# Designed miniproteins, single chains, continued (3), part 87

Each design is a single chain, and the fold is of that chain. pLDDT is the mean over its residues in the fold that is shown.

## One batch from the design tools (miniprotein)

Design m11020
Fold by ESMFold2-Fast:
Structure m11020 (fold): chain A 95 residues (1-95)
Amino acid sequence: SEKEKEEKLEKIHIVTLLVIGSYQLKNSKSEEERKAAEELINEALKELGVELDEEQKEELIERATELYEKALNGEMSDEEVLEKLDEILEELEAI
């Protein structure tokens, strides 16, 4: 349905923020930048209704950072990026 499509797009937007936050956390140069990135990640997980332990969260941040770096370096097409965002969403919904 149209509503299901809108809900899926909203969740993909939240996963995108999670990926951006993960990259920002790994590349933070100050305590302020680090805290802002952590807040973005925590808010995204909260909006998705996902609770992760520290190990799961660390693994997610590492994968998300790698995805963002590959996208920035032109190693992935827009379609491949969207596919990887959807894969992350499906894994998080399975927890």
Scores: mean pLDDT 86

Design m11021
Fold by ESMFold2-Fast:
Structure m11021 (fold): chain A 74 residues (1-74)
Amino acid sequence: LTEEIVRRLREVAERARSPRDREMLLAAADTIEQLKLSPAQALQVAEEALRALRDPEDRELMAEAVREMREKYE
């Protein structure tokens, strides 16, 4: 569900090493909530945020989260 995707993005943001990456993840979560996106659209936003991340460790954490979300929502 969209709410779980938002929660997961915020959890990854809390663990993010890069302040820029944290802001990107939080912005993605806020966008999903404000636009009331479907789970499929929310997942697309999450994938776009993953591609924008610069820190390799943050990217690995987010890639794992996106894989788990795909399995549940696609």
Scores: mean pLDDT 83

Design m11022
Fold by ESMFold2-Fast:
Structure m11022 (fold): chain A 78 residues (1-78)
Amino acid sequence: SLQQAQQLIQQAQDLIKQASTASGAERAKLLYEAALYYYQASELYDQAGQPEKAAQARAQADQLLEQARQALAQFQAQ
């Protein structure tokens, strides 16, 4: 449902806020979890016939996943 998709996005935004004060592996973990919530929200938007919102959520998920990979790589390089 649209409400469920919005709830998942809110949970993802809370995780992003937590990630902003975290570092290393914890930051990577929080960003990965946020990306998963945005991917789930994109699927729910697709099911609800909202392809534009689904595409936006998927793009945000991809961006968060890349940020998580970068945070993990920087941590592992230390």
Scores: mean pLDDT 87

Design m11023
Fold by ESMFold2-Fast:
Structure m11023 (fold): chain A 61 residues (1-61)
Amino acid sequence: MEASRRGAEEGARRAREARGALAADMAVTQGYIDAANAGGDAKEAGELAGPEGREQARREG
């Protein structure tokens, strides 16, 4: 059962991250799009914001 347990733990972790990433990605993507629409690049805005910027963008919308 050790191999199955490790596989289940790994799969659960990936599934949790995927679900969280999807929800967070939607909120963060909207924030980056809003920033890019101001005349900048969404990717550049995301890179400059960093993890704290991503957290703030997620909260804003």
Scores: mean pLDDT 59

Design m11024
Fold by ESMFold2-Fast:
Structure m11024 (fold): chain A 89 residues (1-89)
Amino acid sequence: MVDEVLKKIEEAEEAIKAGDYERALDLMNEASKLVDELTDEQKEELAKRIEEKYGTKIGSLLTPKQWLEVQIGVLALRAAVGLVADRRE
């Protein structure tokens, strides 16, 4: 399950890079639902993998669970903002 959440986050990042913000938002929504099903230990593992992959240092100031929630929120927000900006007339 942790690997599946990480895969959805990676797919969302690729979708953002491709300009497919709707797909990125859907993937982040799915990842968020899966995170709610994780144990605290699994959330800690996932947060460490995200920190390693994205090279962020903010995790040192937050618990692994809080850090994971912030990362998912930031990716979802980025996808939502991109969707609005892409459809701007």
Scores: mean pLDDT 68

Design m11025
Fold by ESMFold2-Fast:
Structure m11025 (fold): chain A 69 residues (1-69)
Amino acid sequence: SQEEMVKAAKAVAETAKTLPLTEEQREALERALVRAVIEGDLDILRAGIAATGLSPEQRAALLAAVDNA
């Protein structure tokens, strides 16, 4: 649902604020968030997180934010 998508997007955005991300990683993650919300597809968000070049720990934290939203 759109409500579930918005909740997941907010959880990922809040988690990202706590992580030491580069400007390029933040921009890539923001693009993935916007696209996921527009298309209503959490797999776009998961794929964007996987493609962002994050550390394993950063990736795990962001994916957990999606899954626990």
Scores: mean pLDDT 82

Design m11026
Fold by ESMFold2-Fast:
Structure m11026 (fold): chain A 98 residues (1-98)
Amino acid sequence: MIEFIKKVLEELDKIVEELKDASPEEIEKALEEASKESEYAAYALELAKLGRLAATEGLDAEQVKELAEKNNLKELLELIKLSEDEEKSAEIAKKIEE
């Protein structure tokens, strides 16, 4: 799980870094293209879409969880649950940091 999330975040970071000052829509398009060659980019695309929807619709944490469940984003659901545990969130952050 943690290695999978790390690779998803690495793909997202790479696209964001390459498209500095890009709009959320431009980042989503770049992730959509990358998703043809990478399952991590495909997952990052779904995260970007969910994040944009949450921001534009003003979704709370419970609504975000429901959408993640409907879209079979189980790794995101586990990450959200872990983020509610401050201790576990810190452990994950350490494993993502190089």
Scores: mean pLDDT 69

Design m11027
Fold by ESMFold2-Fast:
Structure m11027 (fold): chain A 73 residues (1-73)
Amino acid sequence: AREATARAIVERMAALPREELERLLEEARRELASLTDASPEELERGRLAIRALEAVLAGDLEAAVRHLLAAAA
């Protein structure tokens, strides 16, 4: 179930225009940088989500799925 959900999210992201994915990535990076009260676990989840977006932009959808699954654990 979690893998199927992560794959659906990645497929939806891959359908977005490149410019929109780049904007989402920059927003995610800014949000992570602005977190002052986040736990180490929350920061790691944020980093994994950023890696998933980077993987989608690189065309590596399987890596994106793996990063999202790790972020959800």
Scores: mean pLDDT 80

Design m11028
Fold by ESMFold2-Fast:
Structure m11028 (fold): chain A 81 residues (1-81)
Amino acid sequence: AREELERKIAELEQLVAEFEQAYSVASPEGQAKAQEILKEAEREGSEAQEKLDAGDLEGAVEEIEEMIELVKKAIAVLEES
């Protein structure tokens, strides 16, 4: 559980770096679309923090996995721009 959580956090951190790079070269239209997806990812991040505060490591992993999928979608939108 904890080791899986640490691995998922590391994956998310790498994807955030990729997102920042893609965002810097994307069109304004792509950036606007990606921002809408990021709002959903921020909501999942708040839910992950609530799970962590409650000691629910498994639930936190599930929320972080949702964040990972949302960041991947945002990157794809930026790359298609």
Scores: mean pLDDT 83

Design m11029
Fold by ESMFold2-Fast:
Structure m11029 (fold): chain A 71 residues (1-71)
Amino acid sequence: AKQISDARPLLTPEQRRQLSNALDDNGLMSKTKFGQVANELKLDDETRLFLLELLDTDDDGYISVEELSLL
């Protein structure tokens, strides 16, 4: 859907829980791991790209638990 920006959180509680469970012991997730989990959650391509742009603002290659909590 093209109206993703008006929906906060963008993910269901179940999807957020599964993403949180994919964090490593340091509370971090790589972009590659995020892509794998997004495929398991069956997120559409537009949602995946939008979330990556939103969550990896510093372009450090990692998504933190704090960034996930905003969803």
Scores: mean pLDDT 67

Design m11030
Fold by ESMFold2-Fast:
Structure m11030 (fold): chain A 93 residues (1-93)
Amino acid sequence: EVEKIIEEYIEKVAKISKTTLSEKERKEIIEKIRKELEELKKYGLEEIENSEPGPYNENVIEELELLAEMLRELGYEELAEKIEKIIEEMKKE
């Protein structure tokens, strides 16, 4: 279940990043998110597992905000900052 949620998040981020960020920046962020989320699955991302995928525009932003908070709590501050930057770019639209 966690792996499915991680893949879905990566796809959502890729789609959103393509509209606001360059392809190079998108790939770098996605790759980093993938690695960090794979590591975090060991800790059981229950909050993400309980999140249902909804409309891309609203639910993706909320899910990313929650993920960024969780990453900061776990000490992955740099990754959280990357996600927060994506959220800011999405909100500018």
Scores: mean pLDDT 56

Design m11031
Fold by ESMFold2-Fast:
Structure m11031 (fold): chain A 77 residues (1-77)
Amino acid sequence: SHMDLVLTQAVVLLSDTSVKMSQLTDEKKRQQIFDDAKAQLDAMAAEYNLSDKQRAILDQMLAGAESMAKALVERRR
């Protein structure tokens, strides 16, 4: 299904995004990486005409990626 393709692309994008955010101490640079990932997810949601429920899944995945990056930074302290 198109949702399976979207989820696969989102997992790859957010895994890369989490790693990049976890390597940066500059909050502005981390925010820019987050904003870029959000824009890419919004573009995918528009392209595949995702429902509000499906868009909410992508938003939850992005929030999870940000939370994971924060936890990885905290563990290095």
Scores: mean pLDDT 80

Design m11032
Fold by ESMFold2-Fast:
Structure m11032 (fold): chain A 70 residues (1-70)
Amino acid sequence: MTAEEVVREAFESVGVKLSDEQVKALTEAIGAKGLDKEEAIKKLQRFLGLEPDGVMDEKLKEAVRKFVLG
């Protein structure tokens, strides 16, 4: 799984379908470009203010939902 797939999966898990351009832009913005799944999840967790454990859990999904809702 690529870093871009991690970003896409996290947002789709809360009902948000990102464009390919949005996925690339977010992946680069959080510093996850070229990283594997675990490291990409950790970068996303750090971006959202969570402990970087590398696991796509309910806590991460809730943080993505809150980020999307503003």
Scores: mean pLDDT 82

Design m11033
Fold by ESMFold2-Fast:
Structure m11033 (fold): chain A 73 residues (1-73)
Amino acid sequence: GTEEANEILDEAGRRLIEEEGVDERTVEAARDVVLYGTPIGQAAARAGVSTSAVGRTLAKLSRIISELDEKRK
């Protein structure tokens, strides 16, 4: 459900911010790319960060989400 999806995204984003020291704006940009299919360049411009930062964070966010989903099985 929607609540479970939000919980997984919030947990993955929190780990990136608190454990990895990723800027909250960069995490939100990467989340927009994963969740809504926002183009990386557009998401980066809105957040005021580089496309490279969003790309790196996007790859890590996607891996964390996949790991959290697999643990549910």
Scores: mean pLDDT 76

Design m11034
Fold by ESMFold2-Fast:
Structure m11034 (fold): chain A 76 residues (1-76)
Amino acid sequence: MISEEELEEMLKRLEEDVKLLLENASKYSREELEEAKKRLLGELEKLLENTPEELRPRVEELKEKIEKEFDELLAK
């Protein structure tokens, strides 16, 4: 199972990747953005499988944030 330290590092990296991708969204095609969304959500699902119950809400919050941000971006 993932340690809290490893989870925190992974979540921070995913948040940074999402922010960078959103800032540079105009440089990517719609297909590239859809693929990035699927990949990021897939990584979060794998993290949830290895995440202690008490830390699951943190992963779920990031998942919801990513879904919302990409949905807003892809609606353009």
Scores: mean pLDDT 78

Design m11035
Fold by ESMFold2-Fast:
Structure m11035 (fold): chain A 61 residues (1-61)
Amino acid sequence: HMEENERVLEEAKKFAEEAVKKGYPVDEIAQRASELARRAPEVAQEIANLATKAIGKVLKK
């Protein structure tokens, strides 16, 4: 059984991939990452790292 932290982290990974694929605005990526981090604060740093990587890919044009 997945812990809530593990489930939220997987959701964050999937969202990051979708954000890069669809070219989501940087502010939307940041807001979504913040919401996911609030739900699973123990993995907030990992979520932040995923969001930063996704933003970097989106900004690479």
Scores: mean pLDDT 79

Design m11036
Fold by ESMFold2-Fast:
Structure m11036 (fold): chain A 67 residues (1-67)
Amino acid sequence: SPDKEKLKKMIDELEKDKKQLEEKIQELEEKKRQDGKMSPLEETIYLFLQTVIGVLQAKIEELKKKL
């Protein structure tokens, strides 16, 4: 149905956004492996990104329930 197609598109867009944030986390984790530590700013960004990813995942799951 048209409504299901719109929901699928919204889910796909949110999953793409989530992947971009996960890539940023991977970059921070790689830097930590190389440097042995994160700066306070990098630690704050890391925690913030994890929180945002969790919120996006919850929204994706709610939209999937409507399919």
Scores: mean pLDDT 88

Design m11037
Fold by ESMFold2-Fast:
Structure m11037 (fold): chain A 117 residues (1-117)
Amino acid sequence: KEFEELLKRAIEKLEEAAKLLEEALRSDPAEAVRLLGEAAEKLREALELLVKAKELASPEKQELIEKALEYAGKALAHASAAQAELERGGDEAEARRLAAEGLEYAKKAIELLKEVL
C-alpha cells in the first residue's frame, strides 16, 4: 500500500496548494505573495511524492502519473511567476491570471490522481 499512501499524500499537498492559490486570488498583493510562496512549497512537495509514486506504479499508471506531474509542474511554474510579478510590483492583473491558471492545473492534477486511486 506504499503506492496508495504516496498518491494520497500527493493529493493532500495538491489540495493544500489549490486552497492557498484560491486564497491568494482573494488577497491583497502583499498577502498574495506569502500565499503563492506557500502554494509553491506544497506543489514542490507534491512533485517529490509523485516522482516516488511513479517508481512504484505499473506502466499503465505511470503514464497517468506522468500527466499529473506535467500539470503539477505547470501549476508550480504559474504560482512562482505570479509571486515574482507581485514581488517586483508588476502587473497585478497578470499575476492574478497566472495564479488562476496555476489553480486550474493543480485541480487537473488532483482529478487525474483520484482516477488512479
Scores: mean pLDDT 90

Design m11038
Fold by ESMFold2-Fast:
Structure m11038 (fold): chain A 91 residues (1-91)
Amino acid sequence: MSKEEFLNLINEVLKEFNFPEVKSISDLESIVIPGIENSENPSETARKFLSKLKELLDKKGISLPDLKESDEELYNAFKEVVLKIQEIAEK
């Protein structure tokens, strides 16, 4: 999987939630975290976001371990954002 294909998948999730598109995974935190926190129910929005992300990853057969091996920097940046979203979902 290319960085572009992964970024396109992430932008499909962002579009579903009416969040702005990102050009880099490093921009993801600055877009997604405020978007979730400014929603009417941040914990519900975070849970829905994670659910949609998992759905699209599973549907497209994207393996996160394979992403880690091919692009560890991209994987780590993405994982940090996901962990922050999970913290909001648990509140």
Scores: mean pLDDT 80

Design m11039
Fold by ESMFold2-Fast:
Structure m11039 (fold): chain A 86 residues (1-86)
Amino acid sequence: ATELTGELSILNGTRPSTQAKGVVTNAPTDAVVVFRDAETGKLLASQKLTNSNDTFTVVSPEILRSVEYVVVDASGEILARKVVTL
């Protein structure tokens, strides 16, 4: 089965930002990871996976306390979903 792990951190600086990191394992060909603000549902990013086991990093200029990661296949079926909190 497709698995998701993830973590959120705050990148400190003149303009603090949120960094979302994660790992997908055992994804099918042409799977996509979608990132949303878990509170609002706002789309933050989407990334096509290059390997069945892949890593990702997304930086948002907003301070987010919760991000939803969703892995979907080529047909749009949800394979894995994880909410990651700070």
Scores: mean pLDDT 80

Design m11040
Fold by ESMFold2-Fast:
Structure m11040 (fold): chain A 65 residues (1-65)
Amino acid sequence: TGALGGRAVARGLVAAGLATEAQAREIEDFGKAGASGKEVAEKGAELAGVSPDRAALLGAGAVAR
């Protein structure tokens, strides 16, 4: 779900040192608003200044590994 994906991406980026807590709240809120996991990864990438692929991988790593 978008809300779970948003939390995963936000926490993954914070854990990697690429996002602040304020940016994490923005990403989580975007996911709760109905954004898809892909859209949440894009938002996270924009806020953290990384590629969307990197944001998605960091989010997946935070959840799976």
Scores: mean pLDDT 73

Design m11041
Fold by ESMFold2-Fast:
Structure m11041 (fold): chain A 57 residues (1-57)
Amino acid sequence: SLEDTVLSELQDEYGLTPEEAQSILDAADGLRKALGLPDSLLQPLARLFADVEVTYR
């Protein structure tokens, strides 16, 4: 699924734990749904959240 692809990318490319990756996915998907954005924006939003998380760790 798209969610599984995003979770794998967050863990493998950003070095996030499974719990951190799930938290980022939930935050990105929550914002996407709140703004009425299509599923195609889930991965770009998750990447944006991951970049912020890694920067401010």
Scores: mean pLDDT 84

Design m11042
Fold by ESMFold2-Fast:
Structure m11042 (fold): chain A 98 residues (1-98)
Amino acid sequence: MPLMVFVVISDAAPSSDPEEMRKKVEELLKKNGIELVAELSSEASEEEIKKAVEEAKEKAKETGKPVAVLIEGNVTPEKLERIKEVLREPSEEVAKEL
């Protein structure tokens, strides 16, 4: 895909520590040359998340580099679905409805 935008959720799961998750995020970003564009709280509104993702897409398009948005804390299933929907649309190679 010509445009790569990642959303990374640093959340405490029963099987993983928040600190370990943060370290994995940093290692993944560094290993893949991914630029961290924004950091958001899990309390961020859907509009704030959407705006951050859109800004990340523009930056990736401008620089040609993969970018990431980090969300810290517990993300509701509803917000997670919204994030996936926003990422899904631009990740398609062909804009069928354009």
Scores: mean pLDDT 64

Design m11043
Fold by ESMFold2-Fast:
Structure m11043 (fold): chain A 96 residues (1-96)
Amino acid sequence: MEERRRKEIEEAAEKLAELALKAAEGGGVASEEVVKEAKELEPFIKSLEPEEYEELARLMLARQVEALGGDGEALLEALRAGDWERARALLAEAKA
């Protein structure tokens, strides 16, 4: 993946993870600000190739886990390796 594109995906993942956490704090109801910021990212997300979209999803999930006090880096490595058993264990630890 091109380094510029990877950086754009990493920045989008961080922003989306933060928006998802803000929506969760509101009982699953997104504020108007959260909805607006998500819509601003929509054209970029729609421009992604399938592999880029998967990487965005992995990065977003890893950052959410880090925000919950879990090991986001280990989760990202497990997801990239397709090690779903390890990824599942790391997700469970973050929620404990």
Scores: mean pLDDT 74

Design m11044
Fold by ESMFold2-Fast:
Structure m11044 (fold): chain A 69 residues (1-69)
Amino acid sequence: IKEIVVEGNKYVPEEEIKEAVKKLLDQGFTTKEAIKYAVEQVYKKHGLSAEVEVEIEGDKLTIKVKEIL
């Protein structure tokens, strides 16, 4: 994965989500499930809930977030 795009993140900084995902990828976890869990953990840390969708197109990773307050 060379590019990470985050969409729908209104209450959590994009960079915080990207850092959590990059840390996971650096550890060798490349499944959509693992990436979803990493993003959900970031939201739980902020006291929020989110539905997360992950799409992979070549080396581009797109994370779509639906925030639940």
Scores: mean pLDDT 78

Design m11045
Fold by ESMFold2-Fast:
Structure m11045 (fold): chain A 66 residues (1-66)
Amino acid sequence: SEKLEKVKEAIHKILEENGLEPPELTAETIEDVVNEAVLHLLENASEEEAKEMGKKIQEEVLKIVE
């Protein structure tokens, strides 16, 4: 869906802006894509960075789905 693609683009941008290599987001739902991104953050970012990026992802997802 268009909203799913916008969520994937927003996640990729947030990760790139914070110096992380974006993963291939392959999930078919917004919830599953967000879960993929969170797992990537837990593996590849510090606790502080994961919290900041997680908040940005949540804010962008809410803007897209509203």
Scores: mean pLDDT 81

Design m11046
Fold by ESMFold2-Fast:
Structure m11046 (fold): chain A 75 residues (1-75)
Amino acid sequence: SSQRQRVKDLVQQGIQYLQQGDTDSAIELLGDAYRLAQQAGDQQTAQLLNQGRQYVQQGDVDQAIQLAQQGLQSS
């Protein structure tokens, strides 16, 4: 579905920004992906993305990347 593809695209871009150290851009993209996952009824992906955003805010980028990658697999 177009919603699932958009979520995946946003998460992949968010992971790329996290790997580059751009946490602000990553938080915005993961937030957009989270909202789209919620609208699509994908509660598992939404929860993983929300937890990933919280880890970015706490400075734990490695955990954030791991959760975002799990979100890609659950979609």
Scores: mean pLDDT 85

Design m11047
Fold by ESMFold2-Fast:
Structure m11047 (fold): chain A 64 residues (1-64)
Amino acid sequence: MSEVEQLIRQAEEVIKANPDDDDLVLALETSVREILEAEKAGDSERLAAARRRMQAVIDRAKAL
């Protein structure tokens, strides 16, 4: 599994654990979309930035 696939799976796990947190779900779904769009565009800089943003959201959710 790629690093991106692992990160997306972590986001899915956080969403499943927090289904009633609409703000968190929206933030993670938006981050997944950004990663997928960056991959489609072949934009490595945008992909790296999107990955960092998603990781920050996941880390914040786990710290609660």
Scores: mean pLDDT 78

Design m11048
Fold by ESMFold2-Fast:
Structure m11048 (fold): chain A 72 residues (1-72)
Amino acid sequence: RAEELFEEAERLFRELAEGVAAGTLTPEEARALVSRVEELVIEGLRLLGKEELIPAVREQAAAWLARALAAI
């Protein structure tokens, strides 16, 4: 189950990266994709008992969003 969550997060992160590169992604779509990736990774970490990594994931998600919005 945690593996499935991480696989879905990786897929959505690829969609974010491709959308930014293509210049077709809206700010709303970028926010939705980053939010969903963050949710999936956090849920996966909770299932694995690695909650100590959650603050780093939130910080990284904020950085990804900032970069994506700057590139759009």
Scores: mean pLDDT 81

Design m11049
Fold by ESMFold2-Fast:
Structure m11049 (fold): chain A 66 residues (1-66)
Amino acid sequence: MEKIEKANELLREMSKRQVPNEEILKELVEKGLLSEERAQVIIDTAEKLREIGEEIDKELAERKAK
């Protein structure tokens, strides 16, 4: 529980420094703050959300061509 909260804080700090999310997650796993399984789920979810967001944004931009 507390370990997860600390991992989230580190994610936010590293994200502010523009460190790639994948690298942040790897560091959290190496420090033992996050399990490799959970890191993989987070990466997969983030990648899927990013791809969906990019696709939706492009579609909306094309719809708003006017």
Scores: mean pLDDT 67

Design m11050
Fold by ESMFold2-Fast:
Structure m11050 (fold): chain A 71 residues (1-71)
Amino acid sequence: MTDEEIVEEAEKILREKGDEKSLKELQEMINDPDPLVREMGVGVAAVYVAVEKTVNSEDTEKHIEKLLKEI
């Protein structure tokens, strides 16, 4: 799965929720010239996607760590 696909899914989620501020913030991070900031942006996008798929926040944090480390 590409980082671009994760970002696109997060953008879709934020747009559906009407969270234009977070959407703009995510886009700014992804387009930052610093590679570390761009990686942080992808991480934030992955959190949005994981939260949408898993509604229990306690299990969601563990699922995010496992998905990002084990895949």
Scores: mean pLDDT 73

Design m11051
Fold by ESMFold2-Fast:
Structure m11051 (fold): chain A 63 residues (1-63)
Amino acid sequence: SDAEKAKIIRDGILAKSPEAAREAGEILGLPEEEQERLARAVAEKRLDEGVTEVFRRVAEALA
């Protein structure tokens, strides 16, 4: 199980890297276009509702 990796990604995403946001989207099975949108938002330091929602969904998926 990659649960530990997913927790690290979730907990560190907002301050770490666009790559971590892309990985979170991949874990949730989001389309590649949406994964890139999330990575771009993090790279541009825009913490919009979409980014926040993805992190919430990753947390739920790990329950």
Scores: mean pLDDT 64

Design m11052
Fold by ESMFold2-Fast:
Structure m11052 (fold): chain A 79 residues (1-79)
Amino acid sequence: SAMAEEKAQKLVDDARKVSELVREGKLSVEELKKLREVIEGLLKQVPLITDLTEEQKAQVTAALQEALEVIDEELEKRE
C-alpha cells in the first residue's frame, strides 16, 4: 500500500540522516550511545511491522544496520 511504502521510505530516510549526522563527528559519546540504543530498538521492531512487505523490511533493516555500524565506528574513534 502507499501508506506502507511511505512509512518504509521515511524509516530509511531517517536512518540515513542519522548516519550522516554521526559521520559529521560532532556528537558526544553520550549522544552516540543513546542513538545506538534507539537504532537497536528500531531493528527489533521492524520484523513486527505487519504493514510492511518483506522487501520493505529488508530495506529498512539494511539502513538501520548501516546506521548502527557508523555509530560503532565513530564510538571506536572516541576511545
Scores: mean pLDDT 86

Design m11053
Fold by ESMFold2-Fast:
Structure m11053 (fold): chain A 86 residues (1-86)
Amino acid sequence: MEKAIEMMERDVEWMREVYEELGHELSPEDREKMEEAVREAEEALERAKENREDEEVVREELRRVMSAVGGVVLLVMKMLIDKKAA
């Protein structure tokens, strides 16, 4: 399970970097969605760290982090499409 937590830590760090670099390019609504995704991923990571010995909990929290990553990716894709269409 330590590798899963390490993966989650890298994913949360990546999401924070995306928000810092690209957040200002998003609409206010999409920026709020990205902020919420980062927050949910950070909360999921902390729950996984608190429950390191519980594989089911860590797997569920990993699923939540992966869902948040997907949300961030979709927001970035939307932003890039909107810029290309303009």
Scores: mean pLDDT 84

Design m11054
Fold by ESMFold2-Fast:
Structure m11054 (fold): chain A 110 residues (1-110)
Amino acid sequence: SMEEKERAIILEVLEELKAHPLAEIVLALPDPSLWPDYLKIVPEPVSLELIEEKVKSGEIKSLEEFEELLRKMLENYKKLFPEDDGRLADAEELYEFALKKLEELKKKAA
């Protein structure tokens, strides 16, 4: 079904993102002891690990919901870092990579 195909696409994109050289910056949430104000700046945190948990639990059911979480992850990074920070540039590169991979896999599934 379409739902099964969408889930397969999401999991493949997540695997590719986790394998990307820049993945470590978005893989997991920071240790609260090292960044105590993180949740005040980013009240709705997103990481690749949290997205994967939501996919496996069935909380995410569509490509559109997955794309919105990727967008929220980038928007969170824009709140954390100034425009000239390399970490923001890396997060944007990962987001663009994810969108290109989604388009590639959607075309193959059509």
Scores: mean pLDDT 83

Design m11055
Fold by ESMFold2-Fast:
Order: C-alpha cells, then sequence, then structure tokens
Structure m11055 (fold): chain A 85 residues (1-85)
C-alpha cells in the first residue's frame, strides 16, 4: 500500500468519524481523530514511526484548541503528508 493510499484511507475514515459524531464536544472529537489515525498507522508502519507521529499529533492537538474540526483534520492530513514522505 502506498503512503498516499494510507493517507486517503485515513481521510475517508476521518470524514465518516466526523459524520457519526456530530454531537461530540470539539475536544473529545479531536482526541478520537488522533486515536483513529494512530490505530490505522499501526497496521502499516513500525512502532518507532508510529510513536514519532503520535507525539507530533499530540503536539498539534495542544496548539489547535481554538481551531474548528475541519481545520484540525486538514492540519492532521498535512502533517501525515510531511511525516510519511
Amino acid sequence: MSKDDIIKLIEEKLKKLKEENKDEPLDSLKKKIVELVIEELKKYLSQEEVDEIEKRLKDLLKVTKDESIDTFIKKVIDLLRIVLS
């Protein structure tokens, strides 16, 4: 599976997660997004790569507290494009 295919699969899963969790508090939904991304990446990447990406996603979560869910998802995908290239 290519890195672009992994990112596309994650984008589709995040879109579905957002649609299924419309009534979730923003903070809770962002944490679910991070967890979904990490669980998906565990299927394709080494433990060391997953740990580094998890650290970056948790840092992103801290700096995006005031950002909308759509902006957060965009930043998550942009981060994955950088770290998986």
Scores: mean pLDDT 83

